# Designed miniproteins, single chains: the designs that were tried, part 57

Each design is a single chain, and the fold is of that chain. pLDDT is the mean over its residues in the fold that is shown.

## One batch from the design tools (miniprotein)

Design m2075
Fold by ESMFold2-Fast:
Structure m2075 (fold): chain A 61 residues (1-61)
Amino acid sequence: SAGERSQRIREHLQEALRAVREGDLETARRHVAEALRLQGITDPEVIDSALGVLEVHARER
């Protein structure tokens, strides 16, 4: 079965996408940061880059 970590990462990214669509960038950043932390990534620049990609996705590329 898929790992529990992979499921939690997907859940956090889904919540981040919802937060972006609601205009809540603070909540979106927290969920992106947690998803990346589960992968061992804590670099603020990587978190900001990932949030930027999610915002583009939310705005209908």
Scores: mean pLDDT 82

Design m2076
Fold by ESMFold2-Fast:
Structure m2076 (fold): chain A 70 residues (1-70)
Amino acid sequence: LEEELRRLEEEARRLLEKLAAVDPEKAREFARRIQEAVARAAQQPTDEAAMRETLRLVEEVIREAREYLE
């Protein structure tokens, strides 16, 4: 799960870099949401359910960012 989270964070970072070029305000909003989700997971590193919830939140941001760019 931690490895999967790192993969999603990297994917999100790449998408947000593209978004920042066209809408820096929206990119900052999405980055904040990811930071909040990751910070929550960091507080409960052994809680698999909490980690899965964080993964879903990051995936949601990635999906929204892709839809916004397209």
Scores: mean pLDDT 76

Design m2077
Fold by ESMFold2-Fast:
Structure m2077 (fold): chain A 83 residues (1-83)
Amino acid sequence: AEAVREATERLVAMLEEVGRALEESEERGREAFARLKEEAERLGRELGEDVRVVADAGVGAAEALGPAAGAAVARAVARSQLG
């Protein structure tokens, strides 16, 4: 439970960083997004089924940045579950 909450807060902070980086430059935004994808995949493997809570919270936070960011987080989590 605590680990899921901490993972959720980390993903939220990373999504906000992606938004700020995108405002500075597309390249910085792409780099920040790549880090977010790596972390989401790692958390998916570590937390297993509990990752759904993290994914839902991550999608909610991504909606503050735009629907495309939420879709990308969901895709990264789904890839972790399949691979």
Scores: mean pLDDT 61

Design m2078
Fold by ESMFold2-Fast:
Structure m2078 (fold): chain A 88 residues (1-88)
Amino acid sequence: MKEKIENEIEISLLVMKAAAYKSAGDYKGAAEAYEAAGEAAEKAGDLETAARLYRAAAEALRKGAESEEDRERARELEERARELERKA
């Protein structure tokens, strides 16, 4: 299906973008890219991949945390990942 292929490509591109941000030391940029990849995976119905990506986003955000709001957002992403893992 065209939609499935498009979703797989989008997720892969966002994951590569996140990896590039991490290599550059931009952990907040990496977190945003992983979160976007997780959302794309969740929309595609790939809950296992979505959970993994939300966990990666939470880890990146904790490393790049500049505020309590960043740390709270990381906890929210972690909890979202746990919910998806229970459903997968």
Scores: mean pLDDT 82

Design m2079
Fold by ESMFold2-Fast:
Structure m2079 (fold): chain A 71 residues (1-71)
Amino acid sequence: MKEEKEKELREELERLLEELVRKAGLSEEEQKEMREAIEEAIKEGVSLEDLIEGLRKALEALEKQAKNPKP
């Protein structure tokens, strides 16, 4: 059932990426670079669960930045 678990984790990761893009106002180029970095991390053996946790922390940091919303 590794395949099913990976699908669920990738769906969660995609949702977090979409939310981060929306909240951070990332360009299409920045979004692609971020996706490439994620795929590279997966190749290096980082788990999808760790990547999801990292994205959640990034969203939390963006919420703090919303108090000083500058580029």
Scores: mean pLDDT 74

Design m2080
Fold by ESMFold2-Fast:
Structure m2080 (fold): chain A 84 residues (1-84)
Amino acid sequence: SKSNELWKKAQEAKKKGEPKEKIDKLLKLSMLYGVRDVALAVINTVEKILLKKGEDEEKIKEEAEKLKKSIDEHIEKAIKEIEE
């Protein structure tokens, strides 16, 4: 996952004695991508449950994609604020 890749980069930066500000930024980004992964997993689980219950498949998939897009937009905004 991108969260794990960023966490590994933070550990490598720490080993190389890079500035704490750089390490903290990598850790914050790792946490944001981790939150995104959890949110997407919850949406996928709920979608799967509703589809098994015989709910409108097209509507459920459309709403799940809208929620995923909203999460991605919020995460991208937070990433930009951390990187700037």
Scores: mean pLDDT 83

Design m2081
Fold by ESMFold2-Fast:
Structure m2081 (fold): chain A 81 residues (1-81)
Amino acid sequence: MAETKKILQKQIEIHKRAMKEILEKIDMSHLIEEVTKKLDAIGEELLRLAEEGVSLTDLLVQLSKKVADIIKEAMKKKLEE
């Protein structure tokens, strides 16, 4: 259990850093706070599911899918300018 939570926390931190860099590169820095809050909420949900016994693999798949959705939404907003 402790190892699963540590891995999830590290992956969430990595995705936060990556998203900040991506948003800065596409000139969408004003979304950084909103995206960070969304990732924090996702992190809390995934950590709760880890306590319920959901596998690390399934949790990482869910994290990746939700991160991809956030990126897709940000890119769509950029293209609609």
Scores: mean pLDDT 78

Design m2082
Fold by ESMFold2-Fast:
Structure m2082 (fold): chain A 70 residues (1-70)
Amino acid sequence: MSEQLREAARLYQEGLRLLELVKAGKGTPEDARQAARLFEEAAKLFRSVGLPDAAEHAERLAREARELAA
């Protein structure tokens, strides 16, 4: 597996952890903003390794996280 794919998966998983904390009422708006940034970085890496569907999914989660931070 490429290093970029491994890093994308790591960022995506950390973003999910923060997003689920916020959705459960246990996170902060700062956690939601951090989740959005992690998903955006994961999406860029997914696109760079030829996984556009994974990138689109991560971009959608980034928008959801941003709405929770507002």
Scores: mean pLDDT 87

Design m2083
Fold by ESMFold2-Fast:
Structure m2083 (fold): chain A 55 residues (1-55)
Amino acid sequence: MSDEELEKIQRGAAEAARLLRLSPEQARALVETNAGAHLSPEQLARVVEAALAGT
């Protein structure tokens, strides 16, 4: 996965968390459920962090 693709996923996760009014726990669960199997632990951590910024 390229850095640009990862940034796009991070942005999408943050936007989804805002639009859905997710709690930090819900945002983390959403990212882990939808992307956890396809991302490295480091990439997953960055996407979770972006989603939490959206809450």
Scores: mean pLDDT 77

Design m2084
Fold by ESMFold2-Fast:
Order: sequence, then C-alpha cells, then structure tokens
Structure m2084 (fold): chain A 86 residues (1-86)
Amino acid sequence: SFEKDLLIALGRMALSVGDYETAVKQFEKALELDPNDAIAWHNLGEALQRLGRYEEAVEAYEKALELDPSDEEARANLAEARAKLA
C-alpha cells in the first residue's frame, strides 16, 4: 500500500540520520498494515540492533528470514545480534 511504502521510506530516512527510536515506530506502523513485509521486518531489526535491543532485533530478523530466506544481509545481522546475547 502507499501508506506502508511511505512509512518504510520515512523509517529508512530516520535510520540514515541516526533517529533509531523514530525508525522503530515507523517500521512497526508499516507492519501493522502488512505483517508479512520481509523488508519492513529487516529494517525493524536494523533499527532495534542500533538501539541495543538485541532480543527484539533477533525476533525481527527471524521473521524477515521466514518470509525471505534468501536475505543474506538479514542472516548476517541475525548472527551478530545473537552473538550479543551469548
């Protein structure tokens, strides 16, 4: 949807300027509209990881990979987030 795509774009903009809290909120709103958006789950994981919210980042990356198993970047980021919890 247009609204979902706009929220993802705004979330990515927030990530680019280091506003990770705003990025999380925008990606969460995008996922309220479409919970099966692998890109939105991946972006949520990145924002959570940047905030040090590693358990939540792991959950987001796992969901991204369930929806798109070919996402090598999400797989690498998942491994890094899991390592922070070890």
Scores: mean pLDDT 92

Design m2085
Fold by ESMFold2-Fast:
Structure m2085 (fold): chain A 57 residues (1-57)
Amino acid sequence: MIVEEAVGPTPEEARERAVRLAEERARELGLRITSKRVIVVRLPDGRYLASVEAEVE
């Protein structure tokens, strides 16, 4: 399992950044992402935090 987090000014940007980090990590390890769960939370300062949990093989 790979867990990555990223912050962005929009939910879409935060999600894209977190997914990109997870894909980069999987590539570095020579693994393939088989499924992923993404959770996006609004931060008090108006930014968004995206957390990606990726199952890999």
Scores: mean pLDDT 85

Design m2086
Fold by ESMFold2-Fast:
Structure m2086 (fold): chain A 75 residues (1-75)
Amino acid sequence: MIILRITLSDGTVFEFEAESLEEAIKKLREYGDKHNVRVEDLTGAILRLIGEWLDRDGVLPDGYVFEFHLRLEQP
């Protein structure tokens, strides 16, 4: 299990638990879509998560917390 901690540019904080990289990416995408997160920031967060996964030979540490700061899309 990994923990995704997301802070939005408006100060909103959310945490998700994910059992796999695929679930973590899916939850990040669903969250970003629901909250109108900037595509560039969402893409960067996903790429960083994949990079951390690759750096650990495809295994994410149990209880590891990934922190992301995501900017909201301007109206």
Scores: mean pLDDT 78

Design m2087
Fold by ESMFold2-Fast:
Formats: sequence, structure tokens, C-alpha cells
Structure m2087 (fold): chain A 68 residues (1-68)
Amino acid sequence: SAETEAALDALLAAVDALLRAHPDLPESVRAEIGDLVLEAIRAAEESADPLADLRRIGARLAKVGEAA
């Protein structure tokens, strides 16, 4: 759906912004962000409730950004 596509695009844009703002993030944190990206793509394609899953993943990404 257009809403799911927009939510995924917004999440990927937030990932790009976070990585650009924090180029020196530890390897473990970069790996966690990578795992969240893969989880978001799978949620958009395969989830029974992609918007709820994308919101949950986005909230976790926001916490990673706040801790950086």
C-alpha cells in the first residue's frame, strides 16, 4: 500500500540521516541498524500488519539515535 511504502521510505531516510550524523558509531550499533533495516524491508513485504511493525522498528531506531 502507499501508506506502507511511505512508512518504509521514511524509516530508510531516518537510517541514512542517523548514519550521516554519526559516522563513528561502534560496529555493534551499525550492525543493529543493519538488522533493523532488514527487519523493516521484510515487514513491508511479508507482515500481516506492516504499519504496526514499521512503527515498532522506527521507535527502536529512534532509541538507537538518542543513545548515539
Scores: mean pLDDT 85

Design m2088
Fold by ESMFold2-Fast:
Structure m2088 (fold): chain A 70 residues (1-70)
Amino acid sequence: GLELENWEAEIQRLKEEIEKDPSGHKLTLLGTAYYKLGKFEEAIRYYKEAAAMGSKVGQELLKILKEELA
């Protein structure tokens, strides 16, 4: 559907932005976009990267998602 196509477009935009200016916030948004698409392995990966950059939101979302998938 259109929403799915919009999340795929958002992922592409976020990847380009991260290449120019990486941040834990952008990585957290990228993880959330993958989560919305049901791509949980990618969501976990980007939340881990966000958490490693000091994103507290990334750390919390990583914890929640790991608990959901356990």
Scores: mean pLDDT 82

Design m2089
Fold by ESMFold2-Fast:
Structure m2089 (fold): chain A 70 residues (1-70)
Amino acid sequence: AELELRVRKARAEITDLTAKAIAEHRDDQEKILEIQRLSNKAVKDVEANPEEAEEIIAKYKEQLAEIDKK
């Protein structure tokens, strides 16, 4: 139950970050595809390691920031 809630919360945060990033890059199809690829990986990583959810989300935020610099 606790791990399920942790995964659900982390997935919701990743979804929100992904939606915002896609909206900011709507005119760049390559960036949208990369954001989708990274979000799918982040979700899988959280499902595999719920204890590391905060670290996984932090890394995803860093990856999104790198896309913003390109």
Scores: mean pLDDT 84

Design m2090
Fold by ESMFold2-Fast:
Structure m2090 (fold): chain A 83 residues (1-83)
Amino acid sequence: SLKEKEKEFLKELVKELYKRGLLSEEQKEELLELIKNSDDLVEISHELVKKIVDEAEKKKIDTDEFLEIVNEVYKKAKEKVEK
């Protein structure tokens, strides 16, 4: 089962991905609800990856830019949870 701190990290990750334009408002809301209601990291990870890949393709973000944004977002989310 996902611990509360791990869920808080995933929520911050989703919020930061939205700020960087890798998620729509609707996709952000759907993922936040999924994280709240699910303890299945595999399910959460699959839905997260699917949504960010779809949004990146829609916006024509190249692979290198995508990976750079994901790395920056990961660091920011981690810092917010670790204080």
Scores: mean pLDDT 83

Design m2091
Fold by ESMFold2-Fast:
Structure m2091 (fold): chain A 65 residues (1-65)
Amino acid sequence: MEKEEEFKKYVEKLSEEYGGALEVEIEGDTVYVYLSLEDERKKAVVASALAIYAISLGMKLKIYD
């Protein structure tokens, strides 16, 4: 379903905006995001944005360092 492509585009936008490395892996209804950001505040902002967006698409989100 096209929700996967929408999520990937959103992650690309966040990576560009915050300058961090984001790896995304999608399996079924679950999105796995690996964050490579040294700034804890930027990590919190990105994690919050990803969580809200995942909920809006009806997807589950798991975030790893």
Scores: mean pLDDT 75

Design m2092
Fold by ESMFold2-Fast:
Structure m2092 (fold): chain A 60 residues (1-60)
Amino acid sequence: LTEEQKEEIKKELDEFEKELVRKYLAGEITPEEARKLWEEELKKLAEKYGVSVETIKSLL
């Protein structure tokens, strides 16, 4: 990953996390659903950038 790609991944994850928190506080999703959606987003970004989920997690 380039530094530019790392910044984009961090930005996408930060915005996604904010949306999940917002939905949780609004009562639209459970904590279990939020965790599942978060894991799916990590997998999507890993596939998009051709890296492991562990690599994506290391950026946080």
Scores: mean pLDDT 84

Design m2093
Fold by ESMFold2-Fast:
Formats: sequence, structure tokens, C-alpha cells
Structure m2093 (fold): chain A 76 residues (1-76)
Amino acid sequence: SAATAEGLEALSAGREEEAVALFLEALRQDPHDLYALGGLAALGRTDLLPAELRERVEAVMADPSLSLEEARARLA
């Protein structure tokens, strides 16, 4: 989505609060948006996710051995 793309751009630019708002908007449109979930995790804002999504995202982030494909499967 446009919100996801803009959120990633804001994250890359160091605009953390703008990135958070954009990722939350992306998740409002698609609650399984992997890039938005990953962006919030990278910013340490998994507290803003529903409990079940937060637990799954934190588990994925804690396992550096996961491929991108395996990470996607766990977050779907």
C-alpha cells in the first residue's frame, strides 16, 4: 500500500514518529502487512500491535536463522 511505502521511506529517513503513524495506517488497511509489522518491530513499537500479532512478530524477530519466506509464513 502507499502507507507501507511511505512508512518505509520515513523509517529510512529517521522520521520515526511519522513511520509509526504510516505503519499503523498500513495495518488498518491490511493487518497482515509484513513490511508494516517489521517496521514497527524495528522501531521497538510492537506494543501498538494486537497481542497475538505482537507475540508472532517478536518470535520472528528473535530468530535470526529464519529466511524471509519462513518469516512471512509465521506472520501470515
Scores: mean pLDDT 75

Design m2094
Fold by ESMFold2-Fast:
Structure m2094 (fold): chain A 67 residues (1-67)
Amino acid sequence: VEKAREEAIRALKELGVSEEGAETAVIGAIMGMSLDQITEALVKMGTSREVAEKAARTVAEILAKAL
């Protein structure tokens, strides 16, 4: 679980998401937020919609493989 969280945060930062945004997306995914909810949270934090959509999909894929 911890390794998957670190992997997801790293992947999101490589996409251009802030560290705070990456942590929010990972926590949101673990808590059961939808991809749309994670995308909107990242957009409100200053991430572009295109990057936010890609980040939401990426975090969901990494966590699904680990959980």
Scores: mean pLDDT 79

Design m2095
Fold by ESMFold2-Fast:
Structure m2095 (fold): chain A 63 residues (1-63)
Amino acid sequence: SKEELLKKGSELDGEGSLASIAGDYERAVELYEKALELYRQAGASEETLKEIEDALKDTKARL
């Protein structure tokens, strides 16, 4: 369901944020990319998509 996709996306987004804080940028990128895909499938808001896309860009710049 849409709700299950949003929940899983949010969980992966949170895990990506924790990995980024820990300096594990490769892991953070993987988790953010998976979260972004789930958010897109769920039809998440433009604001949510922009926030995770910005986080992904910032994290990739640190690789």
Scores: mean pLDDT 89

Design m2096
Fold by ESMFold2-Fast:
Structure m2096 (fold): chain A 68 residues (1-68)
Amino acid sequence: SVAEKLRELAEELNKDPDIESKLIGDDKLEITVKGPVTKLTGLALRIIGDYPDLEVKVEGDKLIVTGK
């Protein structure tokens, strides 16, 4: 399910000290990254590649990840 994929992604990201992930309910993941915008963009592309069932939106300095 989307909720399980979001939890798996959050657990993976929690291993990086520069990344903070917050699961909102079971359908939305908010990601904040310390560092340059290029790190945020690179992470967005990685998520799109690894989780094709998830939609990624860049909102300022954050990523918002939801189900399609």
Scores: mean pLDDT 79

Design m2097
Fold by ESMFold2-Fast:
Structure m2097 (fold): chain A 66 residues (1-66)
Amino acid sequence: GMGLLEEARRLEEEARRLGREAQRLFDEADTASGPEKRKLINRGVALALRAIGLEFQAELLRRKAE
């Protein structure tokens, strides 16, 4: 139904926000070194994985709405 599509859009918007934040952390990591670089990469990876999970949830909701 329409409610499921609205929820899917909210999850997709949150996923895009997290993806942009992850990219900023990866960009910062490119200019970092040693332990700081590792921390930035780990944080970016965690956000990227969360974004992928939200995109997967949104896809399930879209399929359920059809």
Scores: mean pLDDT 88

Design m2098
Fold by ESMFold2-Fast:
Structure m2098 (fold): chain A 82 residues (1-82)
Amino acid sequence: MLEELLRKLEELEREAIEAYEKGDSERLKEVRERLLELAMELLGLSSQEETLATMETSPDPLLQGFLRAIEALDLAAKNTRP
């Protein structure tokens, strides 16, 4: 499970880098949404707000990594303008 999770994270990271290099804000938002869905699945939660709150309060470095990645993708998408 952890190995499969890391593989999915590597794939999402690759897509995020490609989208950022192309200035594709829609793709960055899609990658962010996919990353959040993966975190929701990992935590067994159905709410985006609950998932973000759980990651923010968790001492787990993996969950902290997810939260930072989501925040970075949100910032990147906002800074990409037509």
Scores: mean pLDDT 76

Design m2099
Fold by ESMFold2-Fast:
Structure m2099 (fold): chain A 100 residues (1-100)
Amino acid sequence: SKEEFDIEVARAIAEMSVAVLANIVRQEHGEKTAEAVRELGPEIAEMAEQFAKEKGVKYATELAVEIANELLRIARQHGDDPEAIREAGRKLIEEKKKEV
């Protein structure tokens, strides 16, 4: 169905965005910081699926890219502290979930 396709597209865009972000962060701050970013990937992908179902694939993909950009900013601010990235990233995801 179109809904199933749209959900799959939103998940794929979210996963790809996080993977690109993690590679940038790995080059700038190293593997432990990149790992903290990758660990947030499943939650972002799940949220993208929910948003695709509720608001459509265009909104979900735009939001996934926006979250990836905000995570890049967080990772650059906290590059030497993977735990701070995990905490700030989870708070960002929680705030974005309220927009549904």
Scores: mean pLDDT 85

Design m2100
Fold by ESMFold2-Fast:
Structure m2100 (fold): chain A 62 residues (1-62)
Amino acid sequence: MDEVSQLIDRAMGLRGRFLGGDKSAQEEAIKLYEEAARLAREAGDESTAEGLERIAESLRKL
């Protein structure tokens, strides 16, 4: 699903900014991963949704 891929690409960019020291990017990256996971789940892709949820949770714990 193109929409999921676009959200993941944007979230990856924000994750890179957060790891580079921009703490404000953490919250937006988490939101985008969670939105991508929701859309993947709606499309029946549970595996992708679970993976994205784990990435969001990992970022939240940092």
Scores: mean pLDDT 82

Design m2101
Fold by ESMFold2-Fast:
Structure m2101 (fold): chain A 64 residues (1-64)
Amino acid sequence: SMLELLIQEHAKELARAYAEAETGASEVEVEQIDENTFRVTASDGKTTHEFLFDTKTLTFTQIS
């Protein structure tokens, strides 16, 4: 679908925006691990939160 294509094209932006909204962190790094999976690291300078974003299932899972 067109929505799936838009998600793939803007995956890093979506991951960053979600992590910022979820954690309040101002420092967010997004790394593509495979075709559909991104590692997202959000830091506020004291605490670091790590997430996996799956663009196929639209799931955002905190791993640390």
Scores: mean pLDDT 81

Design m2102
Fold by ESMFold2-Fast:
Structure m2102 (fold): chain A 71 residues (1-71)
Amino acid sequence: SDRLRADIIDALARIYLGIAKLLYSKGKISEEELEEIRRLTERAEEAARRNDVEAAERALRELLELLRKAE
C-alpha cells in the first residue's frame, strides 16, 4: 500500500540522516553536504506524511546519491 511505502521511506530517510551525521563526525562529508542531506530528509518526511510516495521517493533518491558520492 502507498501508506506502507511512505512509512518505509520515512524510516529509511531517518536512518540515512543518522549515517550522514556519523560520516560528518569522521570528516567524510562537509557541513554543506550534511545540511543538504538534512533538507532532503525533511522533504522525504513531509512527502511521506502526505502519502505523496512519488515525492518521497524522489527525495530519498537524491539523498542516496549524495551519500554514494561521499564514499
Scores: mean pLDDT 83

Design m2103
Fold by ESMFold2-Fast:
Structure m2103 (fold): chain A 66 residues (1-66)
Amino acid sequence: SEVAELVEEALRLAEQGRYEEARELLKKAFTLATDPAVRAALHEALKAPDEELARNLRVALQLIKS
């Protein structure tokens, strides 16, 4: 899934403190996601502060892989 690949890359960037780059990939993932639960999780990650971004991306990724 392209959505899963984008979220995994965004998570790696967020864990490196590269928050702007992570958020750009997250925006792309949000535009491609069709499942309402996944879209909601990605939207919550977009609203999250930088220190919570990686945690929210992990939640979204778990939903995508479910």
Scores: mean pLDDT 87

Design m2104
Fold by ESMFold2-Fast:
Structure m2104 (fold): chain A 79 residues (1-79)
Amino acid sequence: MKVTIVFPDGTTVTIEVKESDTEEEIAAKIKAALRAAGIDLTDETALAIAKAVLEILKEKPGDEITLTLEQILEALAKL
């Protein structure tokens, strides 16, 4: 699945999430994509975002999804 994350500053990053991916692998993909855009996240923050993305994907399976950072932060606030 293709996941696009939109940040408040207008930065967008796209990662490919596979059914075989672990939370750690998804966190690494997010961190790498953001680093390519000039944003360096801590491992803890990247893992938290990965967990929130996985929870959202359980409710909305498909081939492609676009998520705002606000939607991710709302999911994180419940954790």
Scores: mean pLDDT 77

Design m2105
Fold by ESMFold2-Fast:
Structure m2105 (fold): chain A 60 residues (1-60)
Amino acid sequence: MIDKAIESLRRGREFRRRGDSDKAIESYNKAIEYVSRADLPDHVKSLIIDTLREEMRRVS
């Protein structure tokens, strides 16, 4: 679960660097979904998800 979140995040960041906004946003959304399902404390999940949403906002 966390490994899939990390993989999706890496893909999102790579697509963002390439300027592929649609694929970047899709990959960030997948990372958020995996984090939401991970075995982590709620406050840690919220912090990570907020960070990922902020990164998504910066994708053109």
Scores: mean pLDDT 80

Design m2106
Fold by ESMFold2-Fast:
Structure m2106 (fold): chain A 76 residues (1-76)
Amino acid sequence: SAARRAEELARALEEGVRARLAEAPEEVRERAIRLAREAARLVVEAAEAEAAGDLARAEELYARAAEVAREIERLL
């Protein structure tokens, strides 16, 4: 399911965030983890839209995921 794929991707992204932000304040780590989960959800939804042939929606969702990824990078 899309939810399960999002959870799997979120776990992988969370591990990366925790490793890079090990010395950061807890609030910063928690924020980055929430953003990682949001990015995972957007990517999975974009892939679902792409599979359904809705390329415009897929492009919009991938663009939003890229914006969230830039927010994460600013915390790293």
Scores: mean pLDDT 81

Design m2107
Fold by ESMFold2-Fast:
Structure m2107 (fold): chain A 117 residues (1-117)
Amino acid sequence: SATLEALEAALERARARGYPEYVIEALELILETLRRMEEAVRRGASPEELLAIVEAGVERLLAIPGLPEDVRELAREMLRRVRLAVERGASPEEVYRLAAAMFREIVGRLLEAAEAE
Protein backbone atom coordinates (compact mmCIF):
# COMPACT_ATOMS: atom_id res chain seq x y z
CA SER A 1 0.00 0.00 0.00
CA ALA A 2 1.31 3.45 -0.98
CA THR A 3 -0.22 4.89 2.23
CA LEU A 4 1.49 2.33 4.49
CA GLU A 5 4.82 2.75 2.63
CA ALA A 6 4.64 6.55 3.06
CA LEU A 7 3.87 6.16 6.80
CA GLU A 8 6.70 3.62 7.28
CA ALA A 9 9.06 6.12 5.58
CA ALA A 10 7.77 8.94 7.84
CA LEU A 11 8.32 6.79 10.96
CA GLU A 12 11.88 5.85 9.84
CA ARG A 13 12.64 9.55 9.17
CA ALA A 14 11.23 10.58 12.59
CA ARG A 15 13.38 7.96 14.37
CA ALA A 16 16.51 8.91 12.37
CA ARG A 17 16.03 12.62 13.21
CA GLY A 18 15.40 11.96 16.92
CA TYR A 19 11.88 13.45 16.95
CA PRO A 20 10.01 13.63 20.30
CA GLU A 21 8.64 10.40 21.87
CA TYR A 22 4.99 11.49 21.30
CA VAL A 23 5.67 11.76 17.53
CA ILE A 24 7.23 8.26 17.37
CA GLU A 25 4.41 6.74 19.47
CA ALA A 26 1.69 8.46 17.40
CA LEU A 27 3.25 7.41 14.05
CA GLU A 28 3.63 3.78 15.23
CA LEU A 29 0.00 3.73 16.44
CA ILE A 30 -1.35 5.30 13.20
CA LEU A 31 0.63 2.77 11.12
CA GLU A 32 -0.66 -0.14 13.28
CA THR A 33 -4.27 1.15 13.01
CA LEU A 34 -4.12 1.51 9.20
CA ARG A 35 -2.50 -1.95 8.82
CA ARG A 36 -5.37 -3.42 10.89
CA MET A 37 -7.92 -1.56 8.72
CA GLU A 38 -6.36 -2.74 5.41
CA GLU A 39 -6.35 -6.35 6.69
CA ALA A 40 -9.98 -5.99 7.83
CA VAL A 41 -11.07 -4.64 4.40
CA ARG A 42 -9.24 -7.54 2.65
CA ARG A 43 -11.09 -10.13 4.78
CA GLY A 44 -14.51 -8.50 4.14
CA ALA A 45 -15.03 -6.74 7.48
CA SER A 46 -18.13 -4.56 7.95
CA PRO A 47 -17.99 -0.72 8.17
CA GLU A 48 -18.86 -1.16 11.88
CA GLU A 49 -15.75 -3.34 12.40
CA LEU A 50 -13.61 -0.64 10.71
CA LEU A 51 -15.20 2.00 12.97
CA ALA A 52 -14.26 -0.14 16.02
CA ILE A 53 -10.61 -0.22 14.80
CA VAL A 54 -10.62 3.60 14.32
CA GLU A 55 -12.24 4.13 17.76
CA ALA A 56 -9.56 1.97 19.46
CA GLY A 57 -6.80 3.78 17.54
CA VAL A 58 -8.13 7.27 18.40
CA GLU A 59 -8.56 6.32 22.10
CA ARG A 60 -4.90 5.17 22.25
CA LEU A 61 -3.72 8.24 20.26
CA LEU A 62 -5.50 10.65 22.66
CA ALA A 63 -3.81 8.87 25.63
CA ILE A 64 -0.29 9.76 24.33
CA PRO A 65 1.34 12.28 26.73
CA GLY A 66 2.50 15.52 25.08
CA LEU A 67 0.34 15.14 21.94
CA PRO A 68 -0.40 18.69 20.58
CA GLU A 69 -3.98 19.97 21.01
CA ASP A 70 -4.48 20.57 17.23
CA VAL A 71 -3.60 16.88 16.63
CA ARG A 72 -6.06 15.85 19.40
CA GLU A 73 -8.78 17.96 17.74
CA LEU A 74 -8.06 16.35 14.33
CA ALA A 75 -8.26 12.87 15.90
CA ARG A 76 -11.65 13.68 17.50
CA GLU A 77 -12.89 15.16 14.18
CA MET A 78 -11.72 12.01 12.33
CA LEU A 79 -13.67 9.77 14.74
CA ARG A 80 -16.78 11.99 14.36
CA ARG A 81 -16.55 11.87 10.52
CA VAL A 82 -15.93 8.11 10.39
CA ARG A 83 -18.91 7.47 12.72
CA LEU A 84 -21.12 9.69 10.54
CA ALA A 85 -19.95 7.94 7.35
CA VAL A 86 -20.77 4.48 8.80
CA GLU A 87 -24.18 5.75 10.03
CA ARG A 88 -24.89 7.03 6.49
CA GLY A 89 -24.09 3.63 4.92
CA ALA A 90 -20.51 4.12 3.69
CA SER A 91 -18.80 0.99 2.30
CA PRO A 92 -15.76 -0.52 4.10
CA GLU A 93 -13.56 0.86 1.28
CA GLU A 94 -15.04 4.37 1.72
CA VAL A 95 -14.51 4.19 5.51
CA TYR A 96 -10.89 3.09 4.94
CA ARG A 97 -10.22 5.88 2.39
CA LEU A 98 -11.68 8.52 4.76
CA ALA A 99 -9.67 7.26 7.77
CA ALA A 100 -6.45 6.98 5.70
CA ALA A 101 -6.83 10.56 4.38
CA MET A 102 -7.45 11.94 7.88
CA PHE A 103 -4.57 9.94 9.41
CA ARG A 104 -2.28 11.41 6.69
CA GLU A 105 -3.40 14.91 7.81
CA ILE A 106 -2.65 13.99 11.46
CA VAL A 107 0.82 12.70 10.42
CA GLY A 108 1.50 15.99 8.57
CA ARG A 109 0.60 18.01 11.69
CA LEU A 110 2.74 15.76 13.92
CA LEU A 111 5.80 16.23 11.68
CA GLU A 112 5.23 20.02 11.46
CA ALA A 113 4.95 20.23 15.28
CA ALA A 114 8.17 18.19 15.73
CA GLU A 115 10.08 20.35 13.19
CA ALA A 116 8.93 23.57 14.97
CA GLU A 117 10.67 22.39 18.21
Scores: mean pLDDT 87

Design m2108
Fold by ESMFold2-Fast:
Structure m2108 (fold): chain A 85 residues (1-85)
Amino acid sequence: MLLRPDPRLRELLESVGVTRETLTEAEIINHIELYLEKNKLYDPNNPNIVNVEGTLLGELLGVKSIDTNDPTPLDEMIRRHATPV
């Protein structure tokens, strides 16, 4: 299924080189992982924790940090910020 990101999610995806209007959910997740790496958001003392406060991703999620073992915050954010086409 192809999804169309809203303007806020689009801004994040464009920051990691996305030029397409529509992506699959898996492609969105892969580009979010690239965003985490590019912005060095992984906690150096605990690699399961991602610090997103003050970032575009943190604004989309509404939280200061996420646990990489819990997919729920990302799945819910994608459902809120991307529309099926």
Scores: mean pLDDT 84

Design m2109
Fold by ESMFold2-Fast:
Structure m2109 (fold): chain A 78 residues (1-78)
Amino acid sequence: SPAVAELERQLRELFKKLTEALKAGDREAVIEYASRIVRVYDELQALGHISEKQRQALIDALAEATGIPVEELLRRAG
């Protein structure tokens, strides 16, 4: 799917920016990029590319990797 391919491209770019923000210790940038990643996971689930269980596991892993609580990531993602 062209839509899925574009979302996967966005994930690669966002993870690159997230890694840079983590290395810089920029907490606000970390929250911003991690929340954008959550929004991409929401879109992938809406397209049926990932299940709800897979979405939850990915968000949990993102929270652990960043130190940002799941609640804060979901609130910032909208």
Scores: mean pLDDT 90

Design m2110
Fold by ESMFold2-Fast:
Structure m2110 (fold): chain A 58 residues (1-58)
Amino acid sequence: MTPAEEILEKIKEIVKENPNASREELVKKAKELLLSEGIDLSDEVVEGLVDIAIEELS
């Protein structure tokens, strides 16, 4: 699995665990999780991944 696919899977779990969270809260949670694993992505990239995760889970 590519690193991008691994990151997307982690974000999908956050979306599943927080079905009533706003997009802003999901982005915040995703950034915190990724930073805890040593992955420092720009806000724009994290927002895009959250949007993809929401679309794929809809």
Scores: mean pLDDT 79

Design m2111
Fold by ESMFold2-Fast:
Structure m2111 (fold): chain A 80 residues (1-80)
Amino acid sequence: LTEEEELEARLALAEIQLAVTKLHMSRYKPTEEDLKLIEKIIKELQELVERATGPLRQQANDLLEEAKKLYEEAKKAIEE
């Protein structure tokens, strides 16, 4: 894989992981494990934002903002 292909694949995987976590949280109360997973996704997306350029960087940044919002929602739900 070229570097750009690698970053595209990593972004796609992060998007899938975030979607699966969001789906799980829609059906079940979030857990500490869910917070850990979202934290890992946030770190991955931060790296992608730093390494990517153009449209890929914008997509990574948009997903990063979504992941940050999901993290705060999950944290609030656990404090319930």
Scores: mean pLDDT 85

